# Designs tried in a protein design run: designed miniproteins, single chains, continued (3). Part 103

Each design is a single chain, and the fold is of that chain. pLDDT is the mean over its residues in the fold that is shown.

## One batch from the design tools (miniprotein)

Design m11572
Fold by ESMFold2-Fast:
Structure m11572 (fold): chain A 96 residues (1-96)
Amino acid sequence: MSPEEQEVLDLVAALGRDLGATLEANKDASKEEQKAAIIEVIERHAELLKERYPEHAEEIDKIREKAIKIIEETEDIREGVKAALRYIASELMDLA
C-alpha cells in the first residue's frame, strides 16, 4: 500500500468515527436533524481536506456535493451514511 493510500484510509476511518459518533449523539433526533448533523460533519472534513490538499480543492468539492446528495436523498440514515462513506473512500483512493 502506498503512503498516499494509507493516508486516505486513515482519513476515511476518522470520518467514519465522527459520523458514527454524530449518529449516536442524534439517535433520538428527527431524520431531518440527523441528516443536517451528518452533512455538517461531511462539510467540516471536506474543508480540512481542502486546507491540506488545496491542489485537489475542486475534486474534494465535487465529492462533498455528491456525498451530501446521498445523505439528503436517503430514506435510511445509517444506510445513507454507509453509502456516502463508501463513495468518499472510492473517490479519494482514485485521487491518491
Scores: mean pLDDT 85

Design m11573
Fold by ESMFold2-Fast:
Structure m11573 (fold): chain A 60 residues (1-60)
Amino acid sequence: SKRAENIAKALKELGFSEEEANAAAQSAEDSGATAEQVAKGLVDSGAITEEQGQKIVEAA
């Protein structure tokens, strides 16, 4: 889906590996999660900063 593609692209821009970006995008597609929900999950887990999370939301 376009949402999953946009999420994967945004994560790759932030320095995530292709495998990590694709896994996050697939999880979002399977659960119907928005880019905002994906960003929040990554921030809450400590994988990215709040600033980086905002970049994901803006890019998607």
Scores: mean pLDDT 79

Design m11574
Fold by ESMFold2-Fast:
Structure m11574 (fold): chain A 89 residues (1-89)
Amino acid sequence: DLLEQALALAKQHPDEPELYLMVRELAKIYGRDDIAKEAEALLEKATTPENEPYLRALKGVLDSLNDIEKRIILETALREAVARGSFRS
């Protein structure tokens, strides 16, 4: 399960809060309310004044996309992150 693997990866990388945001958005598309809620709570805890503008900008870009475009981008990014063991490398 990509969402479970990506959420587990995000928990290993608290310095990469965008992973929680991406997991939350993909979980919402898949109707996985359990994972979306957990990722949302973790994102809230990981959000700082320093990273908040970046996370808002990323969310804004995702919100400009339809669900098909958003799913493709999020699935690709999270699959690559899981395979690599980190998002930022």
Scores: mean pLDDT 85

Design m11575
Fold by ESMFold2-Fast:
Structure m11575 (fold): chain A 81 residues (1-81)
Amino acid sequence: AAEEAAIRAGIAGNVAGMFTADKETREKLRVAAYLLASMIPDEAKRARVKEVIDRAEKLVDTIPPEQRGAFAAEVAAEIAA
């Protein structure tokens, strides 16, 4: 549905931003992504998307800065699907 697609696009954008942002901005983007994920009507889909957000937060500090853009694109694509 157009509504769910718009929510997923918003989450994807916020999560992609987490990979290139400083720690303070990353926290704000994570919170925004979580709020958008909470709008997904299907409980299982909502839980899966929140899991992807949590995984992205844990991964960002383990990925070299020069590779973060590529990982951001991959994670954003997973959320948008």
Scores: mean pLDDT 80

Design m11576
Fold by ESMFold2-Fast:
Formats: sequence, structure tokens, C-alpha cells
Structure m11576 (fold): chain A 77 residues (1-77)
Amino acid sequence: SFLEQALLTHVGASREAARHLTEAVEALRAGDEEAALRHLQKAREASSPEVFERSLAFIKAWEPELAERLDAVVARL
């Protein structure tokens, strides 16, 4: 997906983290917050804290309509 490629290229996320972050965004769009939480947990485990924070900021810039829902799920990590 474009988001997965952008996370790899512009953020420096690992392939594992970029995949899970992309799946989390798709889960949020589908209204599946529990699936989003599981994928965000896996992305966090596959990232340094700095890369994880940059990835979240990038996603919010890419999908601003998801920002509040993303923040709500991240608060549960």
C-alpha cells in the first residue's frame, strides 16, 4: 500500500512495523478498535520509541480524519 511504502521511505519504519501500522489504520477505518490496538502493540514492539512516535505523527498527517481515533487507541497501549 502507499502508506506502508511511505512509512518505510519517509519515517524509516521497519517492514514489520510498517505492515502492522498499515493494518492498524485499515482496522480503524473498519471500526475495529481491538484489531487496531493489537496491530499498534506489534508495531510498537517492532519500533524504537522515536520511530514509533514519528510513525504516528506521519499517519495523522496522512489520514487526519483518523487522528482522534488513533490517539484514543494509542492511549490504551
Scores: mean pLDDT 89

Design m11577
Fold by ESMFold2-Fast:
Structure m11577 (fold): chain A 90 residues (1-90)
Amino acid sequence: NAMREAYQKKIKELEDEIKKVEDEINKTVADGQRKMNEEYEKVLKETGSEEEARKLRIELAQKMFTEISNLEKKLDEVRKELEKLRAEYE
């Protein structure tokens, strides 16, 4: 059944996209935390100011959380598309 095969292919494509976005979120967290730690230590060493180092870390954290929020919205949209496709075919 060609229609069954096409449906299964589309389901797999959406599942693969969900996994890709989840992996991207995990990488964004890991890279962001590493960057915050590296920049914090660098500023602390260069300036001796814990306040300046903390301020930079907060700014980097805000950028990371904004990126994660955008990825989570994309993830929700793909999950809803997958759920709708499953409901319409079944």
Scores: mean pLDDT 86

Design m11578
Fold by ESMFold2-Fast:
Structure m11578 (fold): chain A 70 residues (1-70)
Amino acid sequence: EELDKFAEKFRELWKKKGRTPEVYAEALLEAGLVTPEQAERIKAMPVDEARAFAEKILREVYQKKKEEEL
């Protein structure tokens, strides 16, 4: 659910704004994976660090959901 929401919003924003920290931050916020404060911090990161941070969050969300559903 959250992963699907992230993917959809990220694809939309990437087409409109390109690959920027803002796109990662807004996609994560839309998916409910970060707080507004965390999203603002991500916007201030270099794009490669924003990407790495997003990938870490998505991996952790996947792992936690797998444990909760089993």
Scores: mean pLDDT 78

Design m11579
Fold by ESMFold2-Fast:
Structure m11579 (fold): chain A 67 residues (1-67)
Amino acid sequence: SDAIDEVTTLFRERARRGGLPDSELEGYRQEVIDMIRQGAPLSEIRQRMIEVGVDEADAQRIVDILR
């Protein structure tokens, strides 16, 4: 899925910047991917990405891919 690939890319870029352990980033990545696979509301997917440190513009791009 294009959205899942983009989510993976965003979390890999976050890991390269440092600040969070790889285990936490992998947990957040898996959580977001599971939300997408389960068909969670787009607003909840967007909010969760922002809460875990994804920029609002990047979160909106993922939501737009999922439409």
Scores: mean pLDDT 78

Design m11580
Fold by ESMFold2-Fast:
Structure m11580 (fold): chain A 65 residues (1-65)
Amino acid sequence: SMAEERRRLELMEEIRRELGVADAARQLKAEGDKDPATREETLAEADRRLAEATARVDRLMAEIE
């Protein structure tokens, strides 16, 4: 149905946004790895953000037929 197609497009848009958050977290991790003074804390924060974004993507993908 048209409603089901619209829902899939909305879910795909949300997934795209969350993938962008994951990419930003990977970039933060790459930059954090270059700073020995804050490396541990920056990598931990980046990993947390990546895990959260990945979990949201997994939930959204589970809603797609």
Scores: mean pLDDT 82

Design m11581
Fold by ESMFold2-Fast:
Parts: C-alpha cells; sequence; structure tokens
Structure m11581 (fold): chain A 96 residues (1-96)
C-alpha cells in the first residue's frame, strides 16, 4: 500500500486529501479521504486496470459531510512485482 497527501481547494475552501493506493490483480484501487478546514470530511474510491510497469491516472470524486464536492487526481504505477506506487496526487478545484 502506498500513501500520499495533497492540498487544494474545494468550492473555494482549503482541503487536505489523504490518498491510499492498492494493487489487486490487474486493478489499481485509490481511496481518497478529503477534510476541509471546518472538519467536514468525505471518502471516495477510484479504480483503474493497469498491467505491471503501466502508469495510470485515476480520478476520485468525494462528497464532504456538508455536501461540498471535491475531486482528487492520482497518478499511480503498478510495479513488475505487483506493488503500486503514487507518482502524483492533486486536488482539483471543481468549482471553476
Amino acid sequence: MSTAEATGLANGQPVTAKVEVRGEGDTITVKATVTDSNGNQGEGIGKAVAEPGEEVWLGVGVTLSDGTQAAVRVKARKNEDGSVEILEAEVVDGAA
């Protein structure tokens, strides 16, 4: 399991995303937990098919407890040994 943290804006509010990536067979699964400065929190899951050595972008939509929508993008690599690593993680401002 690989983990990363990213910060950004959701509906103009600062948010922090905690990202966990797992490999299962041919699938990469991303779990994103997003928390805003007021303590509102939400979780989202994204999945993509990836072969060993392949890099994929995964998008994860997250709805916070106040109804705010956030989006997280993760670039992950599946290694030849079946492990997965996070190359990039970002919060996308969906309010623009």
Scores: mean pLDDT 80

Design m11582
Fold by ESMFold2-Fast:
Structure m11582 (fold): chain A 66 residues (1-66)
Amino acid sequence: LAEEAERHRKRAEELRKKGLEYFSLAQQNPEKADEYRKKAEEYEREAVRHHIDAGELETQLARLQA
């Protein structure tokens, strides 16, 4: 349970970093801004999913240890 939550946390961080990179690219490349923003939004959406999964697992672990 705890290790599974850690994997989701790590994946969420990786995806969030990737999303931020694409947001930066959109700012630097106006001609490709829409393409980079779509990429950034996809990575952010995936990161949010992993973050939620990690939170649910952490909540379950906390309840079991309370």
Scores: mean pLDDT 79

Design m11583
Fold by ESMFold2-Fast:
Structure m11583 (fold): chain A 81 residues (1-81)
Amino acid sequence: MLSKEQQLIVAQMRLIAASSTIWIVKNAKGLTEEQKRKMIEEAMEIIKDARETFLRLNAPKSLLERVEELEKEAEELKKKI
């Protein structure tokens, strides 16, 4: 079993990966609409899992605010596809 601190680190690392995926969808040329949709949907699942982990472990409010910002950005991108 991972410690609380280790679980928070893993969730943060996954959230960084999701943020990178969102950045790629926004900035990369040559991605199809289908590829963009799939990447955003995968990022949204990662963000959801991070939110649940942060809430369960009573993470700092700043981490929950980062999750909310990324969720909103991903939802806005999905609407444009």
Scores: mean pLDDT 85

Design m11584
Fold by ESMFold2-Fast:
Structure m11584 (fold): chain A 87 residues (1-87)
Amino acid sequence: MSREELIEELERVREEVEELLSKETDPAAQKGLQRLLDGIDAIIEALRRGEPLEHIAAGAAVARTMADRLHSRHPELPRIEIPEIPA
């Protein structure tokens, strides 16, 4: 997957998280979704700056952990899939 394709995929995931956040009424779930959204935004910005994929892959792994924990704590929310960063 190219850097541009990774950005497009992450922007789609970002839109999914924004939609979930807009509909969420649980303050704990809202906080979790906002943290995940901030993490995704940071990854997109790093990709746009041309940062090394190795550094970005670590951030993406953290975002995946946040998404997994969010689904585990709030099973009513769909499992958000953060794309694998080839490092």
Scores: mean pLDDT 84

Design m11585
Fold by ESMFold2-Fast:
Parts: structure tokens; C-alpha cells; sequence
Structure m11585 (fold): chain A 65 residues (1-65)
């Protein structure tokens, strides 16, 4: 649950940047990476998990085609 809230916040930041909204977000690394793990290995695993979730979501929408 807390991980989901964190993912939503990161996604919101990414969306704000894509929309070109003027927000004081000086962290392209924070948008690209999810450094909430205790180590780089965990950060990579979390990033891969995020990519997989997005892919599954979009794949679901794509396959619905």
C-alpha cells in the first residue's frame, strides 16, 4: 500500500513534467529512478517492477484492441 502511494506520487511528478506544468521539480533522477530501496539492487528491482506493471497495464489496453 505505501509502495503504491509512492508510485502514484512518482507518476504524478512524471505526468506534471510531460504536461509541461511549471512545478519546482528539480529531480529528473527522482522521476526516472525509484530509489526507495535500501540498495542499488533493490532500486533496480523496483524500477523493473514498475516497468512490468506499466507494460501489463498498457498490454491489457493494447490487447483489448
Amino acid sequence: MEELERAVMILSVSVARLVGEAVELDGPVHVRYVPSGSSPEEDEAQLNALIERVERGEAGETTAT
Scores: mean pLDDT 51

Design m11586
Fold by ESMFold2-Fast:
Parts: C-alpha cells; structure tokens; sequence
Structure m11586 (fold): chain A 93 residues (1-93)
C-alpha cells in the first residue's frame, strides 16, 4: 500500500538523520509512531490524541513567544528545534 511505502521512506530518512543527531532521530520516530497511532485509533480516541498534540503545539508556541519577548529577538530555527525536543521529552515522562 502507498501508506506502507511512505512509512518505509520515513524510517529510512530517520536512520540517515540518526547519523547526524540521535535526538532529532528520536523525535522523528516518536512523531511517526504518533501518526500511525492516530491512524489506527477509534474515532473518539483519535480526537483525544489530536487534541493533546494541538495543546502541546500551543504550549510550544507560547514558550517561543515568551522567550522571544524576554530576549528582545526571534529564536533561530535551531533554538526552536532544541526547545521542541526538550518539551517533547518532558511530555513523555
């Protein structure tokens, strides 16, 4: 199925990313797993998972905005990614 091919390509990409950064690879694996979980879940459970992910993304944006205001500058893409990874790891606990 087209979906299975997409998953295989995603896993291959994650393996290549792992050669440069294990932390980025772990995040990508977790996001892939979450996507597959949403796809397999019953409608009510799927809605709950999506809502939780949306809440996480809102919290991330709020923290970015607060840091940017405190620093008086915009965060770089690297700083944003590092913050996202840190928050993601905390959520998994």
Amino acid sequence: MEREEAVRRAEEFIRKVAEESEEKAELLRDLLELRLEIERAPPAEREAIIAEQQAFNKEFQEKVEKLEKELGRKLSDEEKLELYIKMWKEKKK
Scores: mean pLDDT 78

Design m11587
Fold by ESMFold2-Fast:
Structure m11587 (fold): chain A 72 residues (1-72)
Amino acid sequence: DVQKEIELAASKAAEAVPGVLRAKAKVDLEKGEIEVEILVDPSLSEAEQEAVRAAARKAAEEEAKKLIKEAE
């Protein structure tokens, strides 16, 4: 299942970002939409948590877009 493979790879890319405890990506191939749920280290400041979430979302979106292009 290409969608599940893309979601797994995107989730792993987000989890590779320092400060991410867990990430789960969801991809809607029909709409071209990527949603990422990120659990960040709660001991970080709100500003640091937002920076980590932004980096993790970017990593997940870039990985998902790359794999979608390769699956075409």
Scores: mean pLDDT 81

Design m11588
Fold by ESMFold2-Fast:
Structure m11588 (fold): chain A 74 residues (1-74)
Amino acid sequence: GGEKIVAGLEKALAEGNEAGLAAVAHEIYRLGASFLSEEQRERAIELLEEALRRTTDPGARAALEKALRSLREG
C-alpha cells in the first residue's frame, strides 16, 4: 500500500539517490492521491518537498514536482 511509497521516498532521500526519488515520484503520479491514506499523503508531501530541496537533476526535479502537484490537487 501507500506505506511502501513513503518508505521508498525516505530510503531514496536518506541515500541521496536522485534516480530512486524520481522512480518513486513517477509511481506516485501514476497511482494518484487516492492510493494513499490522508496520513500517508501528508507524509509523502513533506518528503517530496524535502527531496526537491536536495535534488539537482532536472529530470528528477520534474518528476518530484509532478508527484507533489498530483498529491496537492487530488
Scores: mean pLDDT 85

Design m11589
Fold by ESMFold2-Fast:
Structure m11589 (fold): chain A 99 residues (1-99)
Amino acid sequence: MEKERQEKEFMERLKELVEELLKEAEENKEELPKLSIEELKERLIELSKRPTDEEEEKEAYNYLLSIVYQLKEEGKSLEEIAEELAELRREAVAAALAA
């Protein structure tokens, strides 16, 4: 019951983050990496397995912007995009713990 409330609050914050990321992605869409969502997710998961420098953190942020932009272009809702990011976060955490 407590976990369900925390999950709802997390998803609400994540939806707000998605809206912010989408605005930034739209403003910088020409500069976003021209990679598939699958390739971007794989690269983000690999980056989560080790310490990153400032350039790698910027690269990871651009991958995230590209993912949310592509999902929006495919007609995904803010909630669906937020769920995709939540799943990606879970996969990245699992990969980091297994590294």
Scores: mean pLDDT 78

Design m11590
Fold by ESMFold2-Fast:
Structure m11590 (fold): chain A 62 residues (1-62)
Amino acid sequence: SSVLEEFRRALLAGDVARVREILAAHPELAPELRELAVEIGRQLPSDAPRSVIDAIQLAVLS
């Protein structure tokens, strides 16, 4: 799968470690990865798991 697809899966799984790894491995994709995190964050339900929220915040603030 594409890097963006892997990143989306990591965000939705709340896998903060994997999100960090993808960001570090693909600095050239940082704007696209950040925008994807913003988009997913806007669509999150109010009861989303804290781990998912934390993963998205990490990506947005990177």
Scores: mean pLDDT 84

Design m11591
Fold by ESMFold2-Fast:
Structure m11591 (fold): chain A 65 residues (1-65)
Amino acid sequence: KKEEDLKILDEFSQELAATYRALAADPTVTPEQRREALRKKIKEFEKKYGTKIKYGGTVSAPAPA
């Protein structure tokens, strides 16, 4: 189970990073819209897996350049 949880977390982290990069590269998307989209994605993940799988990243803080 732990191995499966880590795999899901790793895939989710990669999806978040890819989404962030895509939104950051899109000039039609504001920083606020980008942060909201990432927060929604994390909330959906936590709703589905929150008590079983812990996500170690934070999106409420500005991402590094």
Scores: mean pLDDT 68

Design m11592
Fold by ESMFold2-Fast:
Structure m11592 (fold): chain A 82 residues (1-82)
Amino acid sequence: MKEKELEINRLIGEVLREIGDALAPYLIRKAKKEGKNPGPELFASSPEEVARIEELTKLSDEEIEKYIKDVNEQARKRIKEA
């Protein structure tokens, strides 16, 4: 039972990071409107996450909304399978 519990916790952590990374572009755009220019490094600790946020920041709000929906659908599928 402990192994399944650890796997579910890892899965939840991964999902939360993916959703958080997808929300970072909105925070960056809000900061830019306020005269600040934060880099994606403020929202991520790994090079992979920084690269993901940079890619997401290039997308329109509609494309980001679609990405978040896709991440949520994939997350629900992964959690059901765990």
Scores: mean pLDDT 72

Design m11593
Fold by ESMFold2-Fast:
Structure m11593 (fold): chain A 81 residues (1-81)
Amino acid sequence: MPAARLEPPEATVKVGEKVTFRLTADPPADRYELYVDGRLVGVSDAPEFTVTPTKPGTYAVLGVARNAQGEAGAAGLIKVE
């Protein structure tokens, strides 16, 4: 099964500020998904996602990498001021 890592694992930003997450997997994934607070916000064949928070709060982030051999998740946080 692939192993996954999310960079950065934690980000502190202001409302309207962009955060880019990079999801790495070994072996490389065919599909990447990003979830914020349990909601799917992006799907890509590239490992980068940009999120622009519109509301203050602390949000759980989950990156999921998938390939033919399985899937792996990596957890993170966004703190929005």
Scores: mean pLDDT 80

Design m11594
Fold by ESMFold2-Fast:
Structure m11594 (fold): chain A 86 residues (1-86)
Amino acid sequence: SDLDGLVATLLYLDPDRSGYVTAEELREILRKGGLSDEEIDGRVAFLIPNGKSATYAEIARRLAEHGGKELSDEELDEIMARVDAS
């Protein structure tokens, strides 16, 4: 499901389970994934627009918005519960 994809993405972006993703951590993960510096810059600017860090909730909402979807509070709670269960 779309929620399963968001959970997998959050776990991939934050293996330490800190509850947030830093721009530096995101850049390192995307480089390991084989993205170019230009692609990395675009992803970081989209997911972490402050250039420092974003919470799981902020990242999940931005990823859903990119897909043309708005997450309900219930869907966000389910995503957070699945991340916690992993």
Scores: mean pLDDT 74

Design m11595
Fold by ESMFold2-Fast:
Structure m11595 (fold): chain A 111 residues (1-111)
Amino acid sequence: MPEVEASGGGTRAEGEEVTVKVVAKGVEGGTAGLGASALLANGGHLGIGGKVLEGEGEKEAVVSGTVPEGAKEVVATAGSGPSGPTGEIAALGRALGGGSGEGKALAGTVV
């Protein structure tokens, strides 16, 4: 999993539009998914928004979306995959699904 940093964090509210700058370092396999997801009170994750970028190393994206109902945290996440459509789907799926528990950074607490 790539190392993830986030900015644009802080206190958030349900229904608020959030913008998160996501930086992923150490991307491998030629495709990076960068995103933000909401950690729900039930322990699940809902994708807020994401982008797919090609290449390895350091990748940056700005992601925006709405904080869903029942969110307790906004988390910036990243995933990696091989180049091509299958790798793109896998990388974005990892990012939007909360990064498989690795490669994530807190981007806001929901009150």
Scores: mean pLDDT 72

Design m11596
Fold by ESMFold2-Fast:
Structure m11596 (fold): chain A 99 residues (1-99)
Amino acid sequence: STEELLERARELLEQARRAETVEEAKEILEELRRLLEETEDPEVGRIATEAALILAEKFPQDKEVLELALEVAMLSLRTLPVTTGIGAVLRIIGIQLDA
């Protein structure tokens, strides 16, 4: 159900805020990617985009984290207002270019 997916997305956002390792970040991003393939709910998209941006900013030197974060943000564009989604994508690309 959408409510179960929303609860899981909120859990993953909390985990993203607390993530201290690249391995944790990659696991969170892979789970968010799977959620976005299952639903186009805009609230799930917003939460996933926020979590991806947090993880990209925490691990700006890790290529795999940045690639996964960008994939999550790009998938979230399907669910979000274009202006919100593009901002996150551009921020992640900026981090990747600075690495």
Scores: mean pLDDT 82

Design m11597
Fold by ESMFold2-Fast:
Structure m11597 (fold): chain A 70 residues (1-70)
Amino acid sequence: SKEEKLKESGWRYSLELLQLVADHEDKVVEVRRSGLPEEEFAKKVAEIDAELAQRTAELRKKYENDVKEI
């Protein structure tokens, strides 16, 4: 049914988004543990934040396309 496909798509989106956030947190923790100077730390975190933003936008677009086809 259409309702089941919408639930499945939403569940998949939620799980993938949760994984992206968890991966982001793990990467930030790893950078903190590396003992980098403050400026290098800030640069690395900014790169990790930019990657999350890009992947989140791509996931949202995929979800919107999936919903449109249901």
Scores: mean pLDDT 85

Design m11598
Fold by ESMFold2-Fast:
Structure m11598 (fold): chain A 75 residues (1-75)
Amino acid sequence: MLSEEEREEWKKLIDEIVKKLEKELAEAPPEEHPLLVGISKGMLRIIAGVARLLEDEELVKYVDEKIEEIDAKYG
């Protein structure tokens, strides 16, 4: 499993991906939204895969919750 410090760094990266998506969606035309959502979800799914490989259940849950929030708002 990751250390607490390493887990916080990963959570920070996840949060930055979500914030960047929200900013890009606010500035982009609606026609670009599916692509932007798809790219950001793709990045988060890669991180989820890494978290599962590292057996870090807290990080897996954190990133999966962010993917679900994106799907609920923009999917």
Scores: mean pLDDT 85

Design m11599
Fold by ESMFold2-Fast:
Structure m11599 (fold): chain A 93 residues (1-93)
Amino acid sequence: MEAEIEKMMEELGEYIKEKGLTRLHNAIQEATARLAEALAAGASIEEVRELWERELERVIEVAKEEGVPEELIEKIRKMFEAALEELLRLLRE
């Protein structure tokens, strides 16, 4: 489960590096930075969820523009969804 997510992250990272997808790399980094900033500002669970869903859609749009295959776009969606569920579980407890 966690190992599957880590593997997907590694495969995506290698693909980004191989293809030189700078815009996609920057979009993912910006999504992570915005999440960290919102958490530091004391964002609610609902605010974190809405932010992460918006950032996912932005990252997917950039991936499509850079010609990323649908298979990898689905992996990006799964990674973002899994990361959100894990974060919400931690914030609830």
Scores: mean pLDDT 78

Design m11600
Fold by ESMFold2-Fast:
Structure m11600 (fold): chain A 97 residues (1-97)
Amino acid sequence: KLNEVLEKIKALIEEAVKVVEENAEELKGAEQMGELLKEAAKEAPSKILREELIGLGEVAKETVEAALKSSVEQAIEAAKGFGEKALKYAQEELKKL
């Protein structure tokens, strides 16, 4: 159940990136997706599930921003939404560049 929800959210993030690459001026769409995920989290019965949905909503928005700007800082912000472990990995990899 939880893994299935996370896979669907991952697909939504990938689709959001694709849509924004095609429509760079539609950044508002990524913000709306983030808001929808935050509202879904509000109805989640588990605190852990709620925090995961909120974090993934932030990833959707920041991944879209990273795709448009190609900024190192934006890529770090996108990784932050996946959690501290992903953020650390992104920081270490970018530091090597």
Scores: mean pLDDT 55

Design m11601
Fold by ESMFold2-Fast:
Structure m11601 (fold): chain A 60 residues (1-60)
Amino acid sequence: SPLSDEETTEAMADVALAVAETVARHSKDPATPSVEEVREILEKGREEGDVTGAVKEINA
């Protein structure tokens, strides 16, 4: 594909982080993960080559 895998994973991570920041601003639910926790999940996903799985975990 014309878009590299690294560019795709970076875009997915950026979107997931932006969503987490927006949710944190509007939600007071203690079940909502912190932005820091979302960053850790995304970093682990990138290290393991499963950013899609990391994004799904954040959106669950």
Scores: mean pLDDT 71

Design m11602
Fold by ESMFold2-Fast:
Parts: C-alpha cells; sequence; structure tokens
Structure m11602 (fold): chain A 94 residues (1-94)
C-alpha cells in the first residue's frame, strides 16, 4: 500500500527535480524548462482537483512531446524523465 504524498509534498519534489535539472541546463534552455515545470504543476493541480486519469495523461503527453523536441544535457533529461514517470504514476491513482 503506497501512501499518496500530499499536494505540498508533490510540489516540493517537483521543485527539487526542476531546480537540479536547471543547474545542469544552459541558461538559454531555462525558458523551455519553465514551460515543462508549468505543465508539471498543472498535472499535480489536476490530480488535487479530482480530474480524470485521461486529463492528467493529456498534460503528461504534452510534456513528453515538448521534452522530445528539446536538446537537453543527459543529466537534465534523466531528471525530467523522473518527473514524467512520477506524473504517470499519479495519473494511475486518479
Amino acid sequence: PEVIPSKEEQLATLERLFAEARAHTPAERHAELDRLRGLAVEAIELYAAGASKEEILRVVREMQALLSAMDLPPEARVLLGLVLQQLRDLAELA
């Protein structure tokens, strides 16, 4: 039985992962990271609001498409992959 983290805990984990990804990413790519962060926050807010699995996965798919189009360092890509996996796992609980 998995204890579902609070919204505040989910957002704190997200901020940590994005801060670490930002540290590995050139400054010219930070606007793209900020866009991905906005979508990740949207997914967490949707889950907290009781949105459907399909709505959350829609945002995750949008993030995945953007990430696939971005030329990011391997370290940043790994961290953002963890974010995407956490949001997919969250969608399965919705």
Scores: mean pLDDT 83

Design m11603
Fold by ESMFold2-Fast:
Structure m11603 (fold): chain A 93 residues (1-93)
Amino acid sequence: DEEKRKLEELKEEAERLAREALELLNQSKDTPASDEEIRTAGEAVRLALEVIEKDPSDEEMKRLAEEVAEGLRQQSPALGAVAEAELKRALEK
């Protein structure tokens, strides 16, 4: 139960940050994304990957990670490619 509680807290944090990152990236549609927006998106992907490593059956977290990575790729192709590569490796484990 303690491990379950920690995982639930991590999932909630990852989901909140992913939603925040998606909102920021969507607001940058007409302007280049700021370093802060790119950093927030990168952190969201990292937290989602941590959740996936602990619970590989979490399909919703995988979808959120993919959406953030895709949004990141639209604003920063190089960083988005890195995020997608990391996600792919986590899914292949």
Scores: mean pLDDT 75

Design m11604
Fold by ESMFold2-Fast:
Structure m11604 (fold): chain A 76 residues (1-76)
Amino acid sequence: SHIEQARKYLEEARKAVESGDVEKAREYYNKALQHLAEAARAGQTEEALSLVPEAWRVKAEIDRAEGKEPSPAPLL
C-alpha cells in the first residue's frame, strides 16, 4: 500500500541521515511524500496524517544536516 511504502521510505531516509548520506535521505523523503499524497488521494487521509509527525522529524534532521533551521510542523 502507499502507506506502507511511505513508512518504508521514511525509515530509509532516517537511516541515510544517520549514515551521513543527506542527498540520499532527501531522495527517500521525497519518495515518502509522493506515497503519502497518493494515500490521501485514495481516501486514506487519516492514515497519511498519522505519518506527518514522523515525516516532519525526518525533514528536520535533513534540514539540520544541510545547515538549515528545521521548519515548524505543517498547520494543514
Scores: mean pLDDT 79

Design m11605
Fold by ESMFold2-Fast:
Structure m11605 (fold): chain A 83 residues (1-83)
Amino acid sequence: SDKELEEQALIELAKENEEAFLLLAEAIYEQMAPFLNSSNPEIAKKARETLERLIELLEEVKPYLSDQERVDEIIERAKQALE
């Protein structure tokens, strides 16, 4: 899959269905955060990269979303997990 097409699809999801997008963002955080402390360095690295990409995506789509508090909460939680 083309990375640019995947990013565009997520941006469109955020604009068309904010609730589904935010639920997906929260699910990604909940699934990835435990792996930051994985004994497998490749898994820990992938978890870190995924959360960094999640923060970037949330910051990119934030101007198009109405629930600013929920967006900021997810960003803050991800940033705190990454230290």
Scores: mean pLDDT 84

Design m11606
Fold by ESMFold2-Fast:
Structure m11606 (fold): chain A 66 residues (1-66)
Amino acid sequence: DRGARTMELVREAQERFFREYAERVAREAAEKDPEAEEILKDPEKTEELGRKRLKEENELAGQLLL
């Protein structure tokens, strides 16, 4: 079923984009704070930081539209 394969590829692509985004956020944090290097060593913490940053950016964008 081509549909099922397409959905799997979309999910994999979304996961890769989010992982890359979360890693970039963690690297930027580590450049400013050496203690943030511990976040880069833990995939769960990196993902959590990425989610938090996305929420903050979305909230800021919403405020800028006001």
Scores: mean pLDDT 72

